# Designed miniproteins, single chains: the designs that were tried, part 30

Each design is a single chain, and the fold is of that chain. pLDDT is the mean over its residues in the fold that is shown.

## One batch from the design tools (miniprotein)

Design m1030
Fold by ESMFold2-Fast:
Structure m1030 (fold): chain A 100 residues (1-100)
Amino acid sequence: GIKKAFELAEEVRKLSPEERQKQPSELRTLAALVEFLEKHDPELLEKLKKLSVEEFIETLREYAERLRADSSNPIRQVFGAELLRNLEAIEKFLRELEEE
């Protein structure tokens, strides 16, 4: 579930850059998302931790689309595009964690 995914993302954040690159792309993307939201939108981060998988994916899609639409910030646009690209893999990962 969502809680376990965030716990795994925190463990990935403690890894060296070299060890982080050995992790699955969905888990690396979640770790990057946590780092981004802690700095820029900590209220959204806390909200995401309390959502169902379906609500999490929809909220993340909407957030990623807003980042991608921000023509004033190319870094946010790139990150939004990366989140959207990995969204299906993230959803699959979250659903697999619910079965454990």
Scores: mean pLDDT 81

Design m1031
Fold by ESMFold2-Fast:
Structure m1031 (fold): chain A 75 residues (1-75)
Amino acid sequence: SVADSFTPEQAQQTVDGARATIERAREAVKKGDKRAPNLLVAAYVQLIASEVAGAPQEEVDALRDEIRRVGKELE
């Protein structure tokens, strides 16, 4: 499994990356930045990467919920 190739530290780095992109997407929505939908897509890609890297399910679920909240603001 690809997840078996990652250390817990590497998995955490993917989570941190996803969280940073979600925050960028949230700020973009707040500012009416036309890049907001693309940042949200990038956040989803990083969420999948964190799942593949074996990040804790609780962290993955939290990221997914944050992406859903930002997505609702875009309609």
Scores: mean pLDDT 82

Design m1032
Fold by ESMFold2-Fast:
Order: structure tokens, then sequence, then C-alpha cells
Structure m1032 (fold): chain A 87 residues (1-87)
């Protein structure tokens, strides 16, 4: 079974040409669900997942950083879908 390679750049595997509103809807659903689950897990366990460098850091700082990254990712996905809907 051959595995063709596709280009992946600029936050996501979306293509400007040949993009349909149906695909955009699925993308936002998947992106939103992933973000919600990530936050849900953190809240459910009452902990934050962090690896590598931060072995001895403040909880406040890391929590804020994670929140920022999560929000940015969600916004990027929503914006991509919104653009598809506008056009």
Amino acid sequence: MPSPMYAVGSQGVYVESGKTPEQAARDIEAATDAVVKAIEQGLATGTVVVQSTPSLAADQAKADEVTRVVEEGTRRMKEAVDKALKK
C-alpha cells in the first residue's frame, strides 16, 4: 500500500484550493474537541502536564503559559474555519 506525502505547513494540513465547508466544519469540531478534552483532563485530575525543562518552577507561571498556548491553538483553528465559511 503506497503512502503519498502531503505538504503540512502554516498550522495545519489544510489546502486553500479544493477546501470545502464540510471539511472546515469537521476541522473545527475536531480542534475544539481536542482542546476541550485537554482542558477537561487537566481540570478533572487537578494537575497540569509538563515535561522536560520545568523540573522546579512556579505553578502559576506554568498554568498561565499552558492556558495561553491552548487558547491560541483554538483560535487559529476557529479562524481557519471562519475564513472558509466567509468565502
Scores: mean pLDDT 54

Design m1033
Fold by ESMFold2-Fast:
Structure m1033 (fold): chain A 104 residues (1-104)
Amino acid sequence: HMKPEARLTVKAEVKKENGKYIVKLTQLDGDDYASPELRERVLKLVKEAAKKAGDKPYTIAATVWEDGSGHAVAIDAERKLVGSAAEFPEGVKGTALKEGTVLT
């Protein structure tokens, strides 16, 4: 729940043409200085959400933060959630409810 200092948000649109899926990525909100690390992390989450969505046409929205948090959601043409992916800062996963959990 800590407000992040830097983030990168990407929208991806997937459409089916002649039996193949065409993927278009669009940056919606981010800094011009967004690090290569943030860009690689957001693309990784987009790819993971896309794998879970399978062969359905969908839109993906993904956001990553400097603290190591991130999420991606894939929705179909009927606006149903068909795929998702998330990442957590080191040490948060499975220990988020304990004292000593640190967001870096």
Scores: mean pLDDT 61

Design m1034
Fold by ESMFold2-Fast:
Structure m1034 (fold): chain A 99 residues (1-99)
Amino acid sequence: MEAEIEELRRQMLELSREYQQAIEEGDEERASEKARELGRTAARLAELAKAAGDDLLVAMLEILAGVYLVESRSLEKKGWTKVSEALREAAERILEAAR
């Protein structure tokens, strides 16, 4: 379980980097795709956290999943750049709590 969480954590951080890169490059299609992938990965991490009985981590990951999925529907690049930085920081803190 811990090894699975660490692997998904690594994937989520890499997807966050790709998402931010897509926004910086002005590739809204790729940014939307990566945000969707981030939302799905966060939801999967929430399932594992739920199995481990970590209700706080579940709540935090569910919020991240929701925010990323909403962002995948947005086209405002300025707001997305700032939010993507905050989401990366939040994801990092949440995944640290899972260790």
Scores: mean pLDDT 70

Design m1035
Fold by ESMFold2-Fast:
Structure m1035 (fold): chain A 98 residues (1-98)
Amino acid sequence: SAAEAALREQVKQARARLRQLVARSSLSADQQARIAAQVAKLRAEAERLLAQIEREYSPELELEASITAGVLAIMGAVYGDEELLEEAREFEERLREL
């Protein structure tokens, strides 16, 4: 059962990597660069919003941070980027801890 659980996790990770590779393989270099730039912008915005909330909380900033994390999650799902999905989840957890 422990060995079966470990194997299931390995298969899950391998499938996630394959989905990411397949999703990205259909994109031109220009499209990939544009997506990377947009992701970088959203990451910077999420960190900026979290820093602002830590300094001075407002419901509007919390909503904006939540929307930004949601957009990162959608991009991760659409492009098969499991690392981006996990990063979005971590942003949402950090926001909940405030």
Scores: mean pLDDT 79

Design m1036
Fold by ESMFold2-Fast:
Structure m1036 (fold): chain A 75 residues (1-75)
Amino acid sequence: SEVDRFLDEMIEEAEKRGLEKLVNIIREVKAEMPPDATLEEVALRLAKKVIDEYPEHLDEFNRLLQRALERVRAE
């Protein structure tokens, strides 16, 4: 699905940057999301978890999120 591809892309980029805690948060969200979840719902849940659990990486997370959303939507 589009959501699975988005999350896998986020995981790969976070792993390349050595952001292990962020990788774990993304994997956790992927496991928790229902199969019919929208891209927006997934992005919001990810942002909330990063703010709550790993705020130090919020800026880097936001850059990854913006890039992934642009690529998926081709806007």
Scores: mean pLDDT 77

Design m1037
Fold by ESMFold2-Fast:
Formats: C-alpha cells, structure tokens, sequence
Structure m1037 (fold): chain A 57 residues (1-57)
C-alpha cells in the first residue's frame, strides 16, 4: 500500500510533521528517510500530496 503511505506522508507534511512525513514517504517510495525528509521540507505538503495523488512514479 505505497499509495496509502504516500497519502499519510502528505498529511503529516501538511501538519508540519516533516519527520513523520519523511518516514512514511521513505516507506512508500523505498527511499532513504533522510532523502525523503529533505524532499518533504523542500516541497512541503504540496510535493508530498502531489506524489500521493499522481502516484505513477
């Protein structure tokens, strides 16, 4: 359920919980937590939400 994990990551990023957003994003995309956390901070909730919605990558 990578889509569900990506959706959760987006919600946590929207709340400003970048640590949890990065954790769930890393599990959804099989990327390192550090990379996912930096991505969430740079793109914020918008980037995480777009990934969850677009989900085809």
Amino acid sequence: SSRELAELAGKYAAQGDYEKAGEYASKAGNVPKEEATRWAKKGGSGAAGAAARGGGQ
Scores: mean pLDDT 65

Design m1038
Fold by ESMFold2-Fast:
Structure m1038 (fold): chain A 66 residues (1-66)
Amino acid sequence: ASVEDGKELFEKYLKSWHQVNGEGGSGPELTGMPVEEIRRLLEQMGLTKALSPEELEALLAYLSTL
């Protein structure tokens, strides 16, 4: 999984709902969040059903760098 691919997926699917280090969103802060909690968040949003396994891994790889 590529961190760069994960960043593009974040911008496509999560940017409108969540901000990294943002103050305006109603969603949880993603910076510093454990990968296990991020995975749960993605499941709650239905993204694990919308993404391929490879896309999910890329997204998690990117988010784990925050």
Scores: mean pLDDT 67

Design m1039
Fold by ESMFold2-Fast:
Structure m1039 (fold): chain A 66 residues (1-66)
Amino acid sequence: MREEARKLVEEAAKDGRLSAAALTEVMMRMGIPNELAVQTALANLGPDGRMSKEKAVEAILEALEK
């Protein structure tokens, strides 16, 4: 789980960070429904509208446990 999330996040990241759209796509690829993926991505954005790779991986793991 964590290793798969890290690989997909690394592939989707630009300049070491992910947009909401990029995280949503990674989450959907891992089997998370679109509605939950979008809500999770938006809830985890920083002030610049992006998030770190580490935060993205943790958000994916939390969504998978629901």
Scores: mean pLDDT 78

Design m1040
Fold by ESMFold2-Fast:
Structure m1040 (fold): chain A 99 residues (1-99)
Amino acid sequence: HMEELLEEAARHLDEAAEALKNGDYFTASEHVYRAARLLEEAGVTPAANALYLAGQYISLKDFKKAAEWLRIAARFARQAGYTPVAEAADRLAKVAEEK
């Protein structure tokens, strides 16, 4: 259950990265919110909260703030031992930093 939630969260963050590259900020933020809900269900609350903020900033087109919160989410995920989620969040942060 936990591993499945974390794999789905990482997938949503990678889907958010593709949407953000394509300029589809609504779809990008929706994928980030879905990843946040999955991490919350998995009990990774600090990372989930950071992703909620990142999604909000993507919807506001504040990509600098979005990238900052994505990096914070990656740090919390990495501390929790959830490396694939941390790596996906870092990939999405890099896309946001390039906007």
Scores: mean pLDDT 90

Design m1041
Fold by ESMFold2-Fast:
Structure m1041 (fold): chain A 93 residues (1-93)
Amino acid sequence: GSKARALLPFLNVYTSYLDGELSEESFNLSVGFKLSELPPDLREELEAAALEFKENNYTLTPELEEKLTTIYDSLKETHPELAEKIVKGVKLK
């Protein structure tokens, strides 16, 4: 639902990064955190989700929505500050 939809801006930026259209520095500035701050397992799941999103012509399928909700819930439990940034793009000064 709403949590998965809130991740769509992140997935759009991440697909651009994965396609080599955006540098890691520009990606970090766009999302408000460093890619290296993501837990390795969650980073792999988010990368897979971003590729699936692209393969579905940037359309949120029910299967992808469920996957993104699970990823968000896991991130919120272990790294709540990163979960906040990933859905809101909040940059702390």
Scores: mean pLDDT 78

Design m1042
Fold by ESMFold2-Fast:
Structure m1042 (fold): chain A 90 residues (1-90)
Amino acid sequence: MENRLEGFSKEEIKEYMINLAKLANENYKKAPKESHKQILDDLEEAFREYIEYMLKILSKEEVEEIVKEAISLLSKEAAERVEKVAKEVL
């Protein structure tokens, strides 16, 4: 499946995933409570798709490193959702 990471280097992929986590965390903080579930659901779906794509082009160890760094930037609730996805696909 084609996505925004197509043609990216490992460094560019890592930067993209870190920025995705930062943006999601800021959106979650600024959003009204009624939007929180949708933001978390969208984040979970995005990380599932990107992790599955990364596993096609990077080693499992490299993907695990990138995912752990992204998780460290998320709020507790968002981090738990991404950790669940990582356990399912890694």
Scores: mean pLDDT 80

Design m1043
Fold by ESMFold2-Fast:
Structure m1043 (fold): chain A 88 residues (1-88)
Amino acid sequence: MIEEAVKKILESLLENLGKNEEKVENNLISLADIMELLGKDETAKKILEKVENKDYVGAFETILEALKELGMSEENLKLVEEIIEKLK
């Protein structure tokens, strides 16, 4: 269930990059909420701080490291990497 929730959020992020900043920010907040639910409170705070500062690359780099630490699927890791590349 968590893997599918993360995938849905990441796919929504890819679709809305450069098109809808509000939806990108809301999806990043949703990922921070998931990190908090998984006991990654410091990671959640870092994501929210990066979003407030419009540092979306930093936010996604923080997410990528957290997902790697959590042992998330290669599919979800690749989605985050694709998002980071599109932002650069």
Scores: mean pLDDT 84

Design m1044
Fold by ESMFold2-Fast:
Structure m1044 (fold): chain A 103 residues (1-103)
Amino acid sequence: MEPQVTNTTVTPTSVVSGQPVTLTVTGTATGFPAGAPVTATVVHEGRVLATASGTVGADGTFTVDVPLTAPAEPGTLLVSATVSADGRSASSDVVEVEVRAAP
């Protein structure tokens, strides 16, 4: 099967500006062995804000927790996951997380 990363979700889907938060990134890595490294990357305005690592489970799914402080300005975080093993790599679709102003 062609290596791919699918079914990528991020929770929470919105964060409050300036607040500490942990984003939980989940997905499915097809064509990769169990234990393959997963890197989750959070981008804000073209800059890498945070990265975290995890591994592919025996069922082909992964969960990566990414602790960060939400940007002070409202906007959007772009979240993706990349899986690499044995000279192969695949990246997820980008998932958007809303940064909303404090009430």
Scores: mean pLDDT 85

Design m1045
Fold by ESMFold2-Fast:
Structure m1045 (fold): chain A 100 residues (1-100)
Amino acid sequence: SMDQLMQDVKESLKKFIKQIKDNLDKLVKDGESPKKIQFNLDVQKGIFRMHVSALKLQIEHEFKDDPAARQQAIQQLDQMSDEALKQIDELGKKAIEQAK
């Protein structure tokens, strides 16, 4: 169902954000420089965008015969992705600030 698929997408994005947070927290704890933290953040954001692209392909396959449902699901994914990227940017700013 649409609701189940979008719930699975939401949980997938939440897990990805947690992995990024844990990685950034470790870099700060290990005394890594702000520049190294920024580089790692940029790499993780690239991987995140690739993950979102894969989710879009899954939605297109799931709703190949339902253009209205496909459009709605893609719109919801784009909104959740934009919100996730804002959270990732905020986590990055905090990590860089803590690294001095």
Scores: mean pLDDT 89

Design m1046
Fold by ESMFold2-Fast:
Structure m1046 (fold): chain A 101 residues (1-101)
Amino acid sequence: MMSPMTQEVLKELTGVEPEEADVDVRIDVLEALGFEYDKATKTLTPATPAAQQIMDSLGLTSLTPEQITVELLEQVLEQMAQLNATPDSPLYQIYQKALAS
């Protein structure tokens, strides 16, 4: 279930309401979180250990653009924040800003 905090982080990353974020914006967010998009296969794969752990928790090896729903993106953001809770993480900095709101 999505927390209000995850929704605020998603808006901060995309600059739009979660429902209005198009697939390209969602792909850009996931790439910033440590995923790699292969344009030839139209799939995202984990490029960092944290991203791999998220994929393993979802029971997935890759994501297609059509699988990147708002709900999936919010779940990835929430889990990624828990795994990458270090001061040097861009996501940690975004979560800190959202917490101050």
Scores: mean pLDDT 67

Design m1047
Fold by ESMFold2-Fast:
Structure m1047 (fold): chain A 100 residues (1-100)
Amino acid sequence: KEEELKKLAEKIEELAKKLVEAAKESAEKAREYGEKLVETLDEAAKASSPKQSAELEGLAAITRKLAEGLVKNAEKGTLTEEIVKAIEGAAKKAVEIIEK
């Protein structure tokens, strides 16, 4: 499970980066990567201890709302720096929780 959690942390970082990049190009791609990011956070929560799981589940819920906001920004052709930073911050916190 330690090896699985490390791989999930790597995927979370990769998906957050792809989500931000996709938002500049395509709302459809941003939606796809946002869904994958939330799914990966949920998988990390299930693979973690009960304490880590609760924290990761909370981050997954927050990330879902942030990804929805980013997709709406992409649909309008406007990308907000604040929502990008929030998504990057959520991914960083998830990795920190997994690495503890």
Scores: mean pLDDT 80

Design m1048
Fold by ESMFold2-Fast:
Structure m1048 (fold): chain A 66 residues (1-66)
Amino acid sequence: SMERLEKLREEVRKLVERGIPLTDERVEELAKKFGVSKSTVKRIYLELSVEEGIKLLKEAVEKVTA
């Protein structure tokens, strides 16, 4: 169960890092593949997208601020 969620997080992380949007079709596909609800897929995508956004913002600020 937890291992399935971790594998889902890995797949979703790849989408986020590549800047690939979470379409309804991808939500259905991932929900079916990992045996989770569509809301779980969307929640994980949102969580990882926020995390990546914060990381990129910090890196961008560090490059601009001398």
Scores: mean pLDDT 82

Design m1049
Fold by ESMFold2-Fast:
Structure m1049 (fold): chain A 66 residues (1-66)
Amino acid sequence: APRPTPEELARAVEAALEKYGIDPEKLLDAFFVVVNDGIILALVVRDEESPTGELVLFVDAGPFLE
């Protein structure tokens, strides 16, 4: 499959934030990780208790990409 577009990334991010109840203002970065049997969405969110101030959440992007 071709690499996901920025528009598909934006749509997947919005759907994932809604599904998991994540505040969009806490989102620092988002990107797709392509694996052999699917696509994973990586969400970098602000976490004050993390040594780096960041927490990375990995979610299956398949349900958001149709």
Scores: mean pLDDT 74

Design m1050
Fold by ESMFold2-Fast:
Structure m1050 (fold): chain A 67 residues (1-67)
Amino acid sequence: GVGRFGTADGSVEDIEGVKAGESAPGSAPKSGVSGTVTASKDSGLASLKGVDENTGEPVVLSGEVIS
């Protein structure tokens, strides 16, 4: 499936391979974040928990499963 995540500039980016109820490696290139995508089976909400490639700091991006 596809998850849609908010970016730092207020736009969105779509990440493939997102499945409700599962966790998988993922990256958000517009945000410069790589980590683990987790999608909720019950709510359809998704999160990308990883690190900012520029700072090395932990980052969580919020999103939704759209397909």
Scores: mean pLDDT 77

Design m1051
Fold by ESMFold2-Fast:
Structure m1051 (fold): chain A 71 residues (1-71)
Amino acid sequence: MTPEQKEIVEKVKEIIKKYKDDKEKAAEEIGRLLVEHQDDKEAVKAILEIAKENGIDLELVEKKAVEHLVR
C-alpha cells in the first residue's frame, strides 16, 4: 500500500471504531470518503477492501455514496 492508501485505511478504521454502535453513520462517513476519492481508483479500492474486512455493509456504503453523488 502507498502511504496515502495507508492513511485512508486508518481513517476508515477510525470511523468504524467511532461509530461501532451506529452502522448507518459509519456507512455514511465511509460513503463520503468514497465520494471525496471518487477519481482515485486505488483509494476507492482500499476504502472498500478495509470496510469489507471490518464487516461493514458495503451495499449500505454504496447507497450512501450514491446519495451524495446524485444530490
Scores: mean pLDDT 78

Design m1052
Fold by ESMFold2-Fast:
Structure m1052 (fold): chain A 80 residues (1-80)
Amino acid sequence: APLTPEQQEAKALLEHFIKNAEEIKKLLSKENQEKVDKIVEETKAKVEELIKNNAPYEEIKKVLEESAKKIEEIKEEDLK
């Protein structure tokens, strides 16, 4: 079955999150780049599972927001 509009939007948010994470990663130390890669892979797997299970858009958005917060914390620590 085709994805709902909300699921399509959630998939677009995931793609945007991945692109933003890759840009942030380029500014970080090698060790912190590996930490970001791990968060991105875990987030991608979790969001893809939620989309397959028809989870609410708000739940998917919350997962992406929490992962973005973790990446921001890594960025702040790297820039000290």
Scores: mean pLDDT 83

Design m1053
Fold by ESMFold2-Fast:
Structure m1053 (fold): chain A 86 residues (1-86)
Amino acid sequence: MPSAEEVREIIESNLEEIREALKAKPSEEVKELAERVVEAIEAGKKEEAIKLLGEKSEEAAKVFASLSDEEQKVLALYIKKRLEVY
């Protein structure tokens, strides 16, 4: 089972890539996928969120599957804020 520290490191690494992608103007496809992931998390549809994440990264999907309900909500809020600020 990945530790909370390992999950944080993976999220932070992915956040750097996301930050660079957002500065470069994300494609409509990436934006739509991110919006669908947030919607699935907010609706409590963990399985749908895992499937959507797995389309881009199997590793990200595995990390998300290990997250608690609270951690999933924090991730959704982070993604939502990035979509709104950009």
Scores: mean pLDDT 66

Design m1054
Fold by ESMFold2-Fast:
Structure m1054 (fold): chain A 90 residues (1-90)
Amino acid sequence: MKEYTILEARILREGPVAQKILERLKPGDKITEKELMDIIEEAAREAGVADDRFLPILIYEEKDPRSKDPNIKRLLIAAGDALVELLVKE
């Protein structure tokens, strides 16, 4: 399981869970992929969109096109109607 250090977090599309995700992820935090999924699911429950229904969560990982460091990755998180971008270091 990979561990990521959060460098930057921003909302690309505002949704009921986006702000809750940003409140939980701070620059400097170290998280695993599982902890990231747990944070997204908890944010969705607190926003009232993950009751007894399955919430589709998509995470796309790519190299940060703005960075020359190959260990800096861009994660795109889609959860419900929210879209969040994380810049992370492995």
Scores: mean pLDDT 75

Design m1055
Fold by ESMFold2-Fast:
Structure m1055 (fold): chain A 80 residues (1-80)
Amino acid sequence: SKEELIEELYRDHLELNPEKGKKYAEMAKKSPEYQKLLRIASLRAEIDRAKANGQLTDEDIEKAIEYAKKEFGISEEELK
């Protein structure tokens, strides 16, 4: 599914396999819906990384979700 591909891209691109992530990113450039899923995954990864580093509070995370909803039309459910 698109969700399985985005999760694989999220993991590969940001953590485990940059080459495979690049291939999926190229595929995503051909689909607006898939590009949105990539942005969701990337935002989730950045939030998780910053939280793990102690850079974000729960309030900062809520603001990031609000920003994503406003700028990218991403729902809170899509960021789970």
Scores: mean pLDDT 62

Design m1056
Fold by ESMFold2-Fast:
Structure m1056 (fold): chain A 89 residues (1-89)
Amino acid sequence: MEKVYKAAKEAALKMGLSEVEAEALGEAVAESLESLIKRKKLKLSEEEKEEIGRKTAERVVKEVKENGTLKKPVVEVVEEVIEEYLKKK
């Protein structure tokens, strides 16, 4: 999950989060995605995992900037991104 962590962290940094905030978000996204893959027995490529991580971080940062806080846990945002990603395939 290191590539997922890095992709999420880089997306957060690009959107103006501090390094500490971007690291925390990257860890939360990577851990949430790993947990969901195991729990739901998802078959995702490494590239698909990285893309999902990046999109999740972008969505979390956007929601926090627009609403001042995230209304749901990061794991629920990851689940939404996975569902949207799978529907497009």
Scores: mean pLDDT 82

Design m1057
Fold by ESMFold2-Fast:
Structure m1057 (fold): chain A 69 residues (1-69)
Amino acid sequence: MEELINELINAAKLYDKGQASIQAVIDAFKRAREAKVPIESLLKALEEAKKQGLSDSTYNIVSGMVLGM
């Protein structure tokens, strides 16, 4: 579980820096969803990433995907 959470957060951080496409975030999210990672765990990791400098825009996109699970 932690590995899939880290993949999603890393994809979001790379997208935020313009170093990855939104497709990388979607692919990481799809893997986490298929593995049934808890929504609460994904949201907690995203909140920590936001505190560490993830933009509000990227946070809103990725949290919207998670809440759609």
Scores: mean pLDDT 83

Design m1058
Fold by ESMFold2-Fast:
Structure m1058 (fold): chain A 67 residues (1-67)
Amino acid sequence: SRADLEFAVRLAEAELAVASPEERPALHGQLGRIYEALGRHEEAARYFALAGDAEPLPDVLAAIIAP
């Protein structure tokens, strides 16, 4: 539900506030997905940009790119 997604945003933001630099990209990716699910595309795009390459590649793309 929307309330569950809003709660997930608050949890992820609380984690982000105390996260190490190594943990931040994964949390940014999580926030991007949550905001996208909420229909908040501007916030989602910002967090995806902060996440960079932190998202796992799909298996088929990983098989092509990684030896």
Scores: mean pLDDT 69

Design m1059
Fold by ESMFold2-Fast:
Structure m1059 (fold): chain A 74 residues (1-74)
Amino acid sequence: ARPSLAEQGAILRIVRRAEELLEERFPGVPWHDAPAEERQEALLEVAEEVIKTSTDPTEVRAARRLVEAVRRQS
């Protein structure tokens, strides 16, 4: 099934944090111009942090979906 609006919002927040993390590592490089490996690494770091620290089951599910999506591309 498609993610709920709440899960979609959580996914967007995780992606935004990953974009911020990547901007710190590669200042001035847009997200879509960064190497795919670096984008995947940033997404995994943020998603795993959410899984460890979030008390919101919806955020944890969104983070797990992103981890699986990244792993499927490897």
Scores: mean pLDDT 77

Design m1060
Fold by ESMFold2-Fast:
Structure m1060 (fold): chain A 65 residues (1-65)
Amino acid sequence: MVLIRGNGPLGRAADAQLRAQGYDVTVIETNPARVTAGMLLGDYNDQTFLDNAGILGADLILDLT
């Protein structure tokens, strides 16, 4: 699983490219205005949220905030 932080232009491009290559991608966004269907709205500093998002099972983390 690949975890992407942030759904800005770079985050959207990375998400599309990784999914096209067959990776399982989870996107976390802190700004509700940038959340689209299938994304998680949450706080990167909330350990319970990160645990529930599967961050401990991530193969790669991309910080694009």
Scores: mean pLDDT 71

Design m1061
Fold by ESMFold2-Fast:
Structure m1061 (fold): chain A 91 residues (1-91)
Amino acid sequence: DPQQRQQRLQQLQQQHEKRTQEVAERVAPLQEYMEKIENAKTQEEIDEAWKKLEEKLAELRKRAKTEGELKDVEKMEKVAKDRVEEARKNL
C-alpha cells in the first residue's frame, strides 16, 4: 500500500528531524566554549575551555543513536581541535 508506505516514511522523517533538532540544541552550548578557545589569550584559558568542550563532546557521542550523528560529533571534535591548535599558534 503506497499510502501506508508514504505515512511510514513521513513518520521516520519527522523522527529524524526531531532528533536533528535535539542534537542541535545540545550542540549550542559547545559554541560558547569554541568561542572561548578562539578568543583565549592564555594557554590556561584554552585548556579550561577545551576540557569543558571534551566533556560535552563525550556526552554527545554517548547520546548519538545513528552513524550520521556520530560522524557529526567527530566533525565537531575535529573543528574544536583545529581551533585549539590555531589558538595556541596565535599566543
Scores: mean pLDDT 76

Design m1062
Fold by ESMFold2-Fast:
Structure m1062 (fold): chain A 70 residues (1-70)
Amino acid sequence: SMEGIILLTRALALLAEADVAIENGYPKEVLEQILEDLRKVLEELKKANFPESIIKQVEDAIKRLEEALK
């Protein structure tokens, strides 16, 4: 569906943003915003019954951001 394509595109973009932000030591406020957006997209992916592989990638990124914010 078009909604599914948009949701997947948003998830992939946020995953890339998280990697760049963590690797380059972006400010905590930026990391917190990406974390919030990833948590929201994770819930949407779960409701839309996306593959476990995609869900796991988002969950792993959330864990990495939580660790970076310690």
Scores: mean pLDDT 89

Design m1063
Fold by ESMFold2-Fast:
Structure m1063 (fold): chain A 81 residues (1-81)
Amino acid sequence: MNGPTVTDQDLSSPRAQRMQLSSVETLLERAEELLAEGDVEGARRLLEVAQGILDQLASLRPDDPRVRALRERLEELERRV
């Protein structure tokens, strides 16, 4: 399913940040599934979306261990594409 690119999405609130973190987790899980199926291009597109969200979250919460963990998982998956 193709969705629009996420623009700022008011990440100033802890609730919005938690929702975006959950969205990144879902995108990374989908990318991993696509890689297992051999859909490298589909996985790469999901990883690009997840990276954009994580970059924004890291700018707002650089000390958040969850952001760091998701970024490490993203980097690992990107090595496969």
Scores: mean pLDDT 77

Design m1064
Fold by ESMFold2-Fast:
Parts: C-alpha cells; structure tokens; sequence
Structure m1064 (fold): chain A 70 residues (1-70)
C-alpha cells in the first residue's frame, strides 16, 4: 500500500530527526551504530512483510534520510 510506504517514510524521518538531537550528547560512533541497527531491523521486517519492489523503496527512503542527517 502506498499509504503504508508514506507512513514508514514519516517514521524514518522522525527517527533521523531524533538522532540529530541525540548527536549532541552521544559519540558519532554510537550514532552510526544506532543508524545501522535501525536500517537492518527495518529492512529485515520489510523483507518478511512486503514485496521486493516495496523493500527497495524502503531502502531508498532510509538512504535519503541518512543523507539528510549528515
């Protein structure tokens, strides 16, 4: 569902904004570990519940959000 993809996009954007605030208190290494854990967990979930095309869309959304964080 396109609505589900849009909700996941908003959740990703919210998580990344939270990480920007946490980056003021935590090391860059800790923030990168949090990003990698989030990415792996969400992609693994998506692979079990979504089509391959939607999994690729989720991967693209995560990468775009990470780029905005930097």
Amino acid sequence: SDELIEQIKKAIETFIKTLKELSKKYSNSDIEKMIQLFKRTLVEWAKKHMSEEDVEKIKELIEKAIEELR
Scores: mean pLDDT 82

